Designed miniproteins, single chains, continued (2). Designs and how they scored, part 39

Each design is a single chain, and the fold is of that chain. pLDDT is the mean over its residues in the fold that is shown.

## One batch from the design tools (miniprotein)

Design m5332
Fold by ESMFold2-Fast:
Structure m5332 (fold): chain A 69 residues (1-69)
Amino acid sequence: GKVTIELLDIKEVEDAEGKKRLVAYVFIKTENPTPEQKQALIELARKVENSTDPEEAKKLLEEARKRFE
């Protein structure tokens, strides 16, 4: 199968305490994903959940994009 990951937009939002944070909008297209590709997407989600740094999240998305090409 084929998996494509593309970062569409990153928006800076302000919370109730005036702190700025990034919200990333990601496009994921799958065409009959293999079990291995499904597992890789689950692992990506876990890594992003454990990331506290927007730069680290961007790096994880770039690495995933290369892996799925």
Scores: mean pLDDT 70

Design m5333
Fold by ESMFold2-Fast:
Structure m5333 (fold): chain A 95 residues (1-95)
Amino acid sequence: MEKKIEEFIELIRREMEEAGLPQEVIDEIIDAIRNKDIKRLKELLTKILLEEGFSRERAEAQAEIVAEKLVALVEGEDEKVIEEKAKKRVEEILK
């Protein structure tokens, strides 16, 4: 399981670097993912989304979905189950 988790973390790191996120922020997000700290992940992602122009409500909702998805992937949940849960939450936000 550890090898799959580290490969996933490296993929996320590269995606964030390509998106132009500061290295300090990337390191904090990776640390929160490794520690399965959903609360810290949500705080960090909410700040990023607010800076991108999202409303507070939308930023918090999206940050929660992404944080839970990232932690679930690290815990070894099936990607299909994670995608289905994420889709249901997006539908609730859009209503």
Scores: mean pLDDT 73

Design m5334
Fold by ESMFold2-Fast:
Structure m5334 (fold): chain A 98 residues (1-98)
Amino acid sequence: MLSLVEQLQRLLDAFGIEPNKTDEDGVPYILLLSHPLLLSASKEEIVEFIEFLKENGINPLALDKHGRPILDVFLERLPELPEEHKELLREEAERLFG
């Protein structure tokens, strides 16, 4: 199988979406497209995902239009994601962008 990052890049290319394009709430589409991939991701793939965001100029700690960190808004839309994966996403975001 393709890696999470390779699958995500192919989805962006297929939909013609620029990595930094956002929805009405200011959440990048790259995060929305990652939802099903993150549910089955390994810890290593989660680290690679946050690094991929940095490479594409996307800061998950940036504030949305309501003053909330984008990562927090994203994680609230993924209640089925294991808590361990949520913690790792927060830790890696802080490591690379904090």
Scores: mean pLDDT 77

Design m5335
Fold by ESMFold2-Fast:
Structure m5335 (fold): chain A 89 residues (1-89)
Amino acid sequence: SELQSLIDEMRALGKKMEPEIKELEKRYAELFKTVKNEEDRLKAWAEVILEIEEKYGEKMAEFEIDSWAKLLNIPKEKLRETVEELKKE
């Protein structure tokens, strides 16, 4: 239900971008399934957010940070810090 709410919000924000975001989710789905370490999962989510920022802009990336932080029940600042660390590499 939480994933469905996220999809509905993405649909409302950018109808044309929903299939592309779902394709990104699919592409990383296998990584999320195989990663048992919370730190590695956080990094994988941050990599998806970076790709969204590069392709769809900073505003869509911020929406993803807020939505996925809520879905994963993690502080959004921790997710932001991970994204910023990846940008510096």
Scores: mean pLDDT 64

Design m5336
Fold by ESMFold2-Fast:
Structure m5336 (fold): chain A 67 residues (1-67)
Amino acid sequence: SEEKLKKVKKHVEENGYLDGKMAFELAQVFKEKGMDKLADEVLEITRRNGYLTKEEFEEFMKKAEEA
């Protein structure tokens, strides 16, 4: 929910990326909003690379706002 999203946003702002735990929490926020495709894409990138970059995070947030 909003609490998880604030935590994720703070992490990316301070570190420039999301680790697996924070990327998982972002994916859960998307699933809670019915954005299953975005959640699956976040998890897939994190599985391949081990993390989600700040640029990738910003792109996902833009897609979520447009949905």
Scores: mean pLDDT 84

Design m5337
Fold by ESMFold2-Fast:
Structure m5337 (fold): chain A 71 residues (1-71)
Amino acid sequence: SAELREEIERILKWVDEQVEKAKTASPREKAILYTAIAIELAGARFDAELAGDEELVKKVEEKMKEVRKEF
């Protein structure tokens, strides 16, 4: 749905902001940020799967891979 896509776009934007913060964060702060990002992305993936939006699921999974490379 349009509402779900807008919500997930907000989550992905928030994730990008947290990744930027992580670039200047201490190792401990990076671990906390990574955990928060992982939880939010897992929720977004779950919601996309429940909606049956395969392209949205792929978009979230791709962001999860990008985040994993940054930490």
Scores: mean pLDDT 88

Design m5338
Fold by ESMFold2-Fast:
Structure m5338 (fold): chain A 80 residues (1-80)
Amino acid sequence: SRREQELALLESALHYLRYALENKVPVETVLDQLRRMRDYALSQGLEETARILEEVIELAKESLEKAVRYLEEQIARLRA
């Protein structure tokens, strides 16, 4: 279903952000990967996922910890 596809992509993004935070991946590398995920979401018509990933990208520019927290909250909301 569309919801399952949305959750799968968001969970993949969350796993990547946690990896990036733990391994101190350069911010530009993280942003490039998130942009690729956003573009993929748009290509699949996953508009809500793309919107969430755009917010994650903006938050990641300021703080990866804030990006992780926001994404966790969005995943929890979509599961409810």
Scores: mean pLDDT 90

Design m5339
Fold by ESMFold2-Fast:
Structure m5339 (fold): chain A 86 residues (1-86)
Amino acid sequence: VNSLEEMEKIREEIKERLLPHLSEEEAAAVADVLVPAVMLAKASLPEEEVEEAIEELVELALELAKKGASLEEIEEAALEFVREKL
């Protein structure tokens, strides 16, 4: 699978999970910054743990967005979260 196609699929999946809680524009932006963390999880964690990690990453991003965190802060927190599971 092309990595660019995989990134797009991941982004759409995350965006759908965020849409009930955020505007379409906000959901798209947050989904974009979560893609690296989700890709790291898929590359590094067992399949069983990947689904749980994605759910926790979405929850973390929503928590931070509600607190007014920047997109950079959300990306850094998401990557750190996945690294802690390695």
Scores: mean pLDDT 81

Design m5340
Fold by ESMFold2-Fast:
Structure m5340 (fold): chain A 77 residues (1-77)
Amino acid sequence: SVLERGEKLAKELIAQLEEAEAANPTLSPEALEKLKEGIRYAALAKAYEEAGDLELAEKYYEKAAALQKEAERLQAE
């Protein structure tokens, strides 16, 4: 399913981010959590895009972008 494809991609990308942060911590815990949430939405968006649901893909990409912006704001504080 689209949800299973998105979840699998998100787990792979989040594992890579967590491994990088474990080696050299650069992000606050709050910013890291927002980035992880953004990755989940971006992965879901890609899965919908690959399934041909471009409208739903765009919606989830917008959610991912908003979370990325919030993570950047949290790091600036």
Scores: mean pLDDT 85

Design m5341
Fold by ESMFold2-Fast:
Structure m5341 (fold): chain A 118 residues (1-118)
Amino acid sequence: EGKKLLQESAILTTSAGILTSSAEIHDSLGDKETAKEDAKRAGELAIKAAKLTLKASDILLKEGAPKEDIIKTLQGTLSMLKSVLETAKKLDVDEDIIKKIEEAIKEIEEKIKEIKKS
């Protein structure tokens, strides 16, 4: 159900945020290897969170959830993805991960536009 997918996405979003902060701290301490590893893991979790949020949004909209609430949830996911992307680029995370984060950002932005047009 949509609510369960949002809960799973929220956990992954929180974990991605913690790993992004960890990456920044390790980078500031000169531990570039650990910083890059944390940033990569944050990216992977953020990509999974975005996919779950998109699926949950479709289900919840079909069930009559308010469009404004879904837009706010998508905007929250978008903000996290952009933060994760900035850190991933700064720490030269694998190009494949960066491309997937950029694709997830585009999908979330397109979904927000679609809902606003309705």
Scores: mean pLDDT 89

Design m5342
Fold by ESMFold2-Fast:
Structure m5342 (fold): chain A 117 residues (1-117)
Amino acid sequence: SMEEIEEEIERAKEALRRLFAAIKATASPEEKKRLVELLRNILRAFEEGDIEALKKYLDELQALLRKLGIPDSVRVNPARLLEIRIAFDEALIVGLETGDIDLAIEHLERLAKERLK
């Protein structure tokens, strides 16, 4: 339902805020660049339907976040809908490149709603 989708978007926004804050507190500029590279590779693998590349980059992303000391409860994307999962990764890139979490949250909401239209 639309209500369930809106609730999932709100959970994704909160998860994005927590993950962004954790990365901002722990990651070097080089590690932030590597995170953006991995997120872009994940999005590309998804677009190309390359399941093996997608698994590889998701594993590398989780390994880097774990190395930064970010706990499972913060680093896991809670979204079940693929459109919201993609919007989350795109929004995280915006947050990491701009340093602006509020801009990233607005980007997540816009992209998720556009993909679910």
Scores: mean pLDDT 86

Design m5343
Fold by ESMFold2-Fast:
Structure m5343 (fold): chain A 98 residues (1-98)
Amino acid sequence: EELEKLVRKLIEEYKKDPNNLTTLVKMRIVERIAKEKKDYRTLGLIELFHGKGYYEAGNYDKAIEEYREAIHYFELANDQEGVEEARKLLEEVEKKKK
């Protein structure tokens, strides 16, 4: 899927410069398009990205919500690998709250 490839490219761009407003704006546009197309695998990847961002910021409650949403989207996409990755990250965040 072209949207999935674009999301993966934007995630790599974000890792190089997390404050690049252009990359964040492009991610929001891709998320809107993915919602319109019901591209649940791409939406799962985007929510996983948001969850990681909240985790790095120390906002564990928001990270948990985004990872749960990622699990939901990956389940809708029948992406078991995505579900497993998101569950692993969710468990890691829940341990950090303790």
Scores: mean pLDDT 83

Design m5344
Fold by ESMFold2-Fast:
Structure m5344 (fold): chain A 87 residues (1-87)
Amino acid sequence: AVAAARQAVEAVRLGAKIGDPAELARQIRDAVEWIIEHLDELDPEAARVLLEGLREVAEELSKSKDPEAQKEAEEAIKLVEEALERL
């Protein structure tokens, strides 16, 4: 579970290097919303690894010069904080 979560985060990090920042930020937000919806079904340690990893990528995107990417990343970070509070 934790190993699979780490691989998923790494795939997102690789996508971040060549993709559209705003689109990636939206995808991260969607992923966090999915994790929140399924939080009771997930291994808590795997969920924490996923959320913390997605937050790190979102924090990097929040430094983007694209205002849309910054806004979406900020919203994703907020959702991660809410999800971690539920763990």
Scores: mean pLDDT 78

Design m5345
Fold by ESMFold2-Fast:
Structure m5345 (fold): chain A 70 residues (1-70)
Amino acid sequence: SQEEILALQNAARALNLGQYYLENLEDPLQREKFIIALSNRASDLNLDQAALERLRLPQHLLEKIQAAMK
């Protein structure tokens, strides 16, 4: 959805990932790759629950990222 794309773009900006994956988020395959990249970045930065919640992602995307961080 457009709301999901906007939320992912905002999260990318917060984590300094914009240059890598902001293009083609309308493509489901690119969007999945981007979610994986966000998960890897969050893990590398050792983000806690409060930091992840500050990204203001929809709950289902937040849970998906948290699951992928393990």
Scores: mean pLDDT 73

Design m5346
Fold by ESMFold2-Fast:
Structure m5346 (fold): chain A 94 residues (1-94)
Amino acid sequence: MEEIKKEIEELAEKIKETDLSDTSTIMDLLVQMALLVNEALKKEKDKEKQIELLEFAIKLYEELREHFSSNPAAVQFLDELIEGLKEKIKELKE
């Protein structure tokens, strides 16, 4: 789990280094990040740890949303990713 979290953090930093106008690269890297989060969730059997992972990913997506605030397409996609993870947390808690 910690190794996957580190990989997700490293990918988030790589996304931040991408040109703000390179929407196609940003979107591709965000998809890769979402796939890593989903892979980590599938391997985790503890609901509390799944919630911690989802909250960790939401925090990184919110940081990326602030960083890419001048890119409407990236903001839209990040809002969809954040909402999807928040809904997943709600399902795990209820």
Scores: mean pLDDT 84

Design m5347
Fold by ESMFold2-Fast:
Order: structure tokens, then sequence, then C-alpha cells
Structure m5347 (fold): chain A 74 residues (1-74)
């Protein structure tokens, strides 16, 4: 797993969500999932992806922040 690369994509997704850039946010979360598919942070990334697709940006931000915490603990 490339945890550092996944963290960089999660940070990019968080910036995109905060700016309302849905397509960039989706792509960044998908790349984070590709970088660390078996990490304990993956459920939070999947939750963030679902929230972004539904336009629930507050939930997406919370899920992305939880994924960062999970990745930093590993």
Amino acid sequence: MKIELALQYVEAALIAVRSGDRDTAIRAVEKALEAAPDHPGVPYLREALEAIRKGDYDRAIEALEKSIEAFQKA
C-alpha cells in the first residue's frame, strides 16, 4: 500500500470538496482508494465518495477527515 500517496489524494479531495469541485473530489477519492485499497481508512473514503455523489459536502468533509486520522494511525 502507498499510504503517503493515498494521504496526498485525500488532502486534494478535501480541498476540492471545500471549493465545490465535485468531479475533482470524486477523482481524488478514487485515486486514494487505488493507492491503499486494503487500509482501515477505506470505509471512510467510500463514505466520502457516496456523500460527494449525493452533494452532502458536510458529510464528505467529516468522512475525509476521519480517513486522514485512520491513515495517520497506521
Scores: mean pLDDT 82

Design m5348
Fold by ESMFold2-Fast:
Structure m5348 (fold): chain A 83 residues (1-83)
Amino acid sequence: TDILERLRKLTDEYAASKSPEDQPLAARAGGLAATAATTRLLYPQREDDTRKLREFGEDYLSSDPRALRLFREAWERLEEYLK
């Protein structure tokens, strides 16, 4: 749908807005954040599932503080858009 296309565009724009050295990590982190945001968009009543997906993403990136920071930034940006 138009909304899902917009969400993908926002994650692409987020990654592109980072410095060249951070772009690959921002794209990966943004993709994980987009998965959780898409779940919230399609299943707003399943807040627990969205939370679990966000936590999974954070756990997956926990060994890389830079990637974790980029994931949290992407999540906050997408969450703000979905308000």
Scores: mean pLDDT 70

Design m5349
Fold by ESMFold2-Fast:
Structure m5349 (fold): chain A 78 residues (1-78)
Amino acid sequence: MEAEAQRLLEEARRLAEEAVRAAALGDTKSVERKLQEMERLAREAEELGALEVAEEIRRITKGTRQMADLIRASRAAA
């Protein structure tokens, strides 16, 4: 249980890093796919009863979307 929940959290963090990198490269489709995958991981954490992990993944997902939007705005302004 705990090990599975931690695996989901680690995968979400990895996807967040990849989404930020994709945003820096202008790859909007990859950003959206990775954000959707993170939402799926949050649901899996809830199914495991790891509610705190699910909430953390959702916070990371929201922060990642905000960061990707800022990167996109910065690139458009340059």
Scores: mean pLDDT 84

Design m5350
Fold by ESMFold2-Fast:
Structure m5350 (fold): chain A 96 residues (1-96)
Amino acid sequence: MEKIEEAERLFEEGRLEEAKKVLIEGLKEALEKKDWEGVAEAAYKLAEVLEKMGKKEEAERWKAVGRGFQKYVETGDETYKKMAEAGLEALLKKEG
């Protein structure tokens, strides 16, 4: 995913806030496309960026979102998707 590659470059440069913004954009694009695997990938990378920024609690919440969408892709169980979507909505509301 192009946005993830861009975010990885920014992360290597120590441009953590910019990496975060690019990952949120990529995550929103994946959501619009119903690319749940892409949403999970972006959420895990966001958690990695947040850990580097010292935002441990936010990172754990993004990992939970990533795990939920990953489990949905693996199992087809709508419960994982609903739980992950609820967590994602709460996290995106804080970013807006």
Scores: mean pLDDT 83

Design m5351
Fold by ESMFold2-Fast:
Structure m5351 (fold): chain A 80 residues (1-80)
Amino acid sequence: MEEKLKKVELIIMALQALLDVDPVGLPAELRAVAQEALALLKAKRNTVPDEALDLLMEALREPDVEKALALLQEAIKLLK
């Protein structure tokens, strides 16, 4: 439980940092999906599926915007 909550907090911080420091050039679709994922993580903290956390971590490490977007969208499906 504690380790999972720490992982959720780290992902929340990473998504928050992406949204706070993103340049004007960050795709609007990626920004919107990242904002939705952040809101769902904050709402569901201790009930977040491990599969969703894994997808979010992959998205944060993915250099390709289109692939990162697909991973974020898949994570959101699991968070809903």
Scores: mean pLDDT 74

Design m5352
Fold by ESMFold2-Fast:
Structure m5352 (fold): chain A 99 residues (1-99)
Amino acid sequence: SIQEIRDTAVAELRRFFDANRPLFSPEYAAQMEGIIARVEAARTAEEIEREIDAFIALVRDHVKANEDTIPPLQQVNMLMRAMAVAAETFVRIRAQEKQ
């Protein structure tokens, strides 16, 4: 169901955020909290997809803005983990659409 996809996405986003919290500026942390809150409020797959796209953009912007301060391996790990969360969420949405 869309509820299960949403709840799973929220849990995965929260785990990502908590694991990487020390690397986020207060501004980026606030934007991440906003994305999580909007996913929690989402009622459609399209709303979840928009917020996951915003999440990927936020992580990419953060890594780019801090490319001289975040160690290269950690930059790669952040981007890979963010892409994994997005890919898994999109796969769940596509599976739901086939029902």
Scores: mean pLDDT 85

Design m5353
Fold by ESMFold2-Fast:
Order: structure tokens, then C-alpha cells, then sequence
Structure m5353 (fold): chain A 109 residues (1-109)
């Protein structure tokens, strides 16, 4: 099964202000090479969008999704390697074009 390494809650900040909160981060492995990431997103009134990007150990993008509203979010990841780790990175973009980032590592068993 897949395991989240790190916090299950992340704050994304821009200029020291929290612009998005990612909570209840869970990963469910669906095959040897696939998993589903689920989380709850809270966007501040300053925030335009949050992009979720999944990268392998070499920085290759395996999956990406942009969300423009708060709520429950799911993202399917494919192309995973057994026993490898991936970075799930969250990038918040504010209405004035500024960005902040946070991430967690996911390890496959």
C-alpha cells in the first residue's frame, strides 16, 4: 500500500499569509503502478487556483490537476514504480499572480 511521508495537513503561504490549506491528505494504491490522492482544499479569498502536480524522483510530471474552488479533491496517479517515492506538490496562485508551494512525499510499498 502507499504511505504519505510527512504531514497530512499543509498551509501554503504567500508573503507570510496563508492562502490555501490542504487537509486530510490520503493516498490509496489501486495497482502496482497507480494510486489515488484525496484531500480537502480551503482557498482564501485572495487565491485564484491551486495546481496539484505529482513528480517522480527525477522531476518528471506523472499527473497534474488545477482546482479553482474549495472542496474535496481527488487525483489519479499512473506510471508509479513499485517501492519508489513521488512528490505531491501544491502550488497556489493568488488573484494578483503570486505563487506559494508546499508538498508531501508518497512512498509505494
Amino acid sequence: SATVIGPTRLDITVDGEVVATISNIKVTQTSDTSAVVTFDLTMSDRTESVTITVKDEDGNVLASKTVTESGAVSLTITGLKVGSSVLVEFTATTKDGRTGRAGVTVKLS
Scores: mean pLDDT 84

Design m5354
Fold by ESMFold2-Fast:
Structure m5354 (fold): chain A 107 residues (1-107)
Amino acid sequence: ASKEQIEKLQEFAKEVIEKVKKSKNKDDEEINELLKKLEEAIEKGDIDEIVRLTIGIALELAKKGDFELAIELAERLSELLEEVLGEDHPLAKLARETLELIKSIAE
């Protein structure tokens, strides 16, 4: 990935942390552990880890009943990965599949 692609994903991941810290699940132990790991992934510039941890956060939010935030984060991640990596990239497909799963559970 280019430096610009890494920076875009790092900025998005920082916004994910900020949004979750303002949510009703801000004190959830499992979510806070994932946020800590996401902060570490941001520092390392590890795109795969940033993506997988953001997916993990969205799934945990959905499990806790915060479908609105979970869908928002999964949708924005999917859109960003399609822009940055391309729609056929495995990580973009994974984010899209996660969005579809969360939407299915919310029904």
Scores: mean pLDDT 85

Design m5355
Fold by ESMFold2-Fast:
Structure m5355 (fold): chain A 81 residues (1-81)
Amino acid sequence: AVDRLVELLTRLYEQGKLEEVRKVLSQANDEALQAVEEAIRRLPKDIRGAFLPLLHEARQAPKAENPLDVDGLIAALESLL
């Protein structure tokens, strides 16, 4: 899961899809956001700096009625590629 998130976040950063990632992260549950945090910690400093504010925003957002789990988050991010 975390290794796949590292790959997906890197590719989405290279494609300039930060706003799309922000929207997906806002729908994630706490477990999925923890996996994203672990993935972000493995990214280069510049890419990490782009995603850390998005993660912080997602954690402070109101919880979605049916939030995405880790697998749902990965599928949603893959759909953005």
Scores: mean pLDDT 82

Design m5356
Fold by ESMFold2-Fast:
Structure m5356 (fold): chain A 67 residues (1-67)
Amino acid sequence: MMEELEKAVKRAYLYLLEAESLDADPALIAQLREAFEKAVEAYKNKDLEAAKEASERAEQLLREIKA
């Protein structure tokens, strides 16, 4: 459980860092940062489903940025 939670938060963080390195649309970066914050909150609450949803949202936003 904790290992999966850590992995989800780490993925969201890496997606945020990649988006910031691309000088992407500030609005999309803000949404991705919000997704990362939700992943961190889910980690604190030990909510694996919420952490996975937040990580998936961050991945979708990164794909939108790279499109």
Scores: mean pLDDT 82

Design m5357
Fold by ESMFold2-Fast:
Structure m5357 (fold): chain A 100 residues (1-100)
Amino acid sequence: SLVERLIARIRAAKTAQEMEDVLLEFISVASTLSEAELAEVVEALLEGIRENPAVSPEQAVAMTRAIIQLVEALRKQGHISEATADRIIALAEAARAELS
């Protein structure tokens, strides 16, 4: 599935560029995913960003901000519920705070 492929790419990413590439692909297809699938990919991205030693704190902050912006856009479009958006944003903000 698309979700399985995205998560596999996140886990296989060795460079900051590879992590950015999968984030950009996720952003491009996010509107085609269910709320549960979106949450699953975001959780994998946040973990992958945190655990990847090739991703600098500055790059991690930028990637996490892009995730928050995507979730806010999907919420505004009515694609995800406010509860799902709040949960995902809280996870992303917690990850970002750890990088400061």
Scores: mean pLDDT 86

Design m5358
Fold by ESMFold2-Fast:
Parts: structure tokens; sequence; C-alpha cells
Structure m5358 (fold): chain A 98 residues (1-98)
């Protein structure tokens, strides 16, 4: 289960960063996307370690990643458009993994 979660999170990271680069994200915005996915993975792994299902772990990780991206927008580090499209890509990847 942990190995499967790590594989899914690596694919989510790859897709999110590829999309952000394609949209012309700055180095600071790319770091924020990477931070969001890393935090999402940490929360998902913690949920799994506490006995939650893979689906619940992925949902908890998604909520955490979205929170970081929204904080990036609120702090002026990330554009609303970039955050919205990255969130959509992460949401789609999570649903595909279930």
Amino acid sequence: MEEELRRIMEEIRRRALELAREMGASEEELEEVELAVDFGEAVALTSLSLGESLDVALDNGLAAAVAILNLGVKSGVMSEELAREVIRAIEEAVEEAK
C-alpha cells in the first residue's frame, strides 16, 4: 500500500509540475507546487499509517495539497489561474488512481 501510494504521488507530482511549466510558472510558483504535492504526500502517508484506506489517504492528501496552493494564491506567490489548473490536474489524477 505505501509503495502504491508513493507511485501515485510521484505521477501526480510529475503531471502537476509539467502543467505548471507549460503554463509558464515562475521558479517560485514551481517550488510552491512541489511543496503542495510533498505536503499532500506526507498527509496521505500519515493517513495510511493510521489505518485509513488508500482512497481516504488520497482524499486527505488532496485536501492538504489544495490548502497549500490556495495559501500560495492568498500570499501572492501563485496566480489564481495557475492554482486552479494545477488543482484540477491533481483532482483528476487522484480520481484516476481510485
Scores: mean pLDDT 88

Design m5359
Fold by ESMFold2-Fast:
Structure m5359 (fold): chain A 91 residues (1-91)
Amino acid sequence: KAEAVRLLEEKAREVAERAPELGDDARGVENGLRFAAKAVATESPEQAVEVLRKAAEQLRELAAASTDPGARRLAEEAVRVLEEAARLLEE
């Protein structure tokens, strides 16, 4: 629980620092990670996992649609963090 929130918040901070160079796609990734972190902190583990899954889906779509290699890589990194957070909530 606490570890999952920390991972998501740390990645959101990293994304925020890179956002001025990567534009609106990076802001979308940051917002998705922050929303997921809040859900993990406030919802049941089952509901939090569902939110993480949906956030990962949306970021995969963003990565596929993005023409910026930096933004695409950042979205892919965020998907991996969301998947790790979901795994931590299952155990």
Scores: mean pLDDT 78

Design m5360
Fold by ESMFold2-Fast:
Structure m5360 (fold): chain A 67 residues (1-67)
Amino acid sequence: DVEKLREEARELLMESASYSVLAIGHAAAAVTGSKEEGEKHRELLKEYNEKSLEYDRKAQELLAKAK
């Protein structure tokens, strides 16, 4: 069902967007403070970017099936 696949893809895209926003916050924080603080924020940036890409990829797979 095309409509159901699109609805599921929208949910995944919303999750991807949420993680992307978190990653941006940590990217900004990583350029301030000590090097130790920067390392912690860079690790969180990587983690949230990976989550964002994972959800986006899943959404794109569902959209590819919706035709």
Scores: mean pLDDT 82

Design m5361
Fold by ESMFold2-Fast:
Structure m5361 (fold): chain A 83 residues (1-83)
Amino acid sequence: GDEALRLGGEYASRGVEAARQGDLEGAVELLRRAREHFRRASTGDARRLAERYLDEAIRAARQGDYQGAYYYAALAAEHARAG
């Protein structure tokens, strides 16, 4: 629903900002919360792609790659909106 999509976007944005500031543990936790909300916001192929891209965002955040985290989180949000 719209609320799950909104919350997913908020957690994704906070997760990317945490990664940019070097809080990698906080970034991973926030991006995992975004993943759960995007999962509830979407179905079918849109859900599968949103979850996969957010898994890539989490991987990038763990490596301190905040630009990769931003890129993949944005893709996850777009696919969640499409579903």
Scores: mean pLDDT 86

Design m5362
Fold by ESMFold2-Fast:
Structure m5362 (fold): chain A 104 residues (1-104)
Amino acid sequence: LTLEEAQEELNKMNVSEDKKKELQYALEESKDPENTGNPEIVANFYKELGNYYFKEGKYEKAIEAYEKGLKILEINKNKIDPDKYNHLKKIFEDNIKAAKEKLS
């Protein structure tokens, strides 16, 4: 999943203007994930992108989006509250499992 593909899908998402601004900000932050001040926002963007792909039946792309979000959490583990990190990690792992089950 490239940043350009993520931008294309964001433009297709039927969400509120406030939500689009939040997701656009997160996408911009995702260009430099190791130096982002808001890794939780970036991870949540990839979670929502993965959920969008999942609803569209694009399970392989959903997995790619979820794995990207999980990687952002792992790289920035030291910047995230441990309870929040563990909670978000479980969400991504559960979502990846669900998408993989759809492909089997």
Scores: mean pLDDT 82

Design m5363
Fold by ESMFold2-Fast:
Structure m5363 (fold): chain A 104 residues (1-104)
Amino acid sequence: MTDEQIEQAKKEIEEMLERAKQEKLSKGEVRALVEMLINIALAYLQKGNVEEAIEYLQKAVELLQRYPEFKSLVALIPKIQEAIEALRNGNVKGALRTVWELVF
């Protein structure tokens, strides 16, 4: 992702999160938003921006915790938390692998 693509995706995410405060998102909307959050985290990791990557992975966990009815999406939480823990422990390579497995 280019810096311009990251900024555009951040804006789209903020608009969807504001909408989520007023109404419940569909499963498809939650999936799309989680995928956007993970892709931004991956882009930051590839640039070496660890703190920003952790921030976006944490936002994905917080979003999924608000929609416990979407069991297939909630199953992503342990893997996202594994990536956050790896980053906090300085294991950037391990985190990148875990985040890659979430996208592909």
Scores: mean pLDDT 80

Design m5364
Fold by ESMFold2-Fast:
Structure m5364 (fold): chain A 94 residues (1-94)
Amino acid sequence: SVTLFVSAGIFISGSSFNIQQYQQTGNIQDMQDSIDDLGNSLDFATQVNDVSIIRRVYDQSSIAYQMAQQSGNQSLTQKAQQIKDDAVKTLKSL
């Protein structure tokens, strides 16, 4: 679906924007939004087998994971780890 492909691209871009906002503001909601965008991007990219976006989700979730650990937020750290692991699993299955 063209809609799924476009949605995957929008969410990965949204994740990048939100993580930059977090770096500027320290607002944990921007980190949460970035991680949620990564999960949505992975779901849509997986449905259309977009290897390029799935690799970008892996890279960005690895960054989000490190930042979430540094924030001390265990819930966000676990969410980022799950997305990272899911991206690896998806890449191995393709």
Scores: mean pLDDT 86

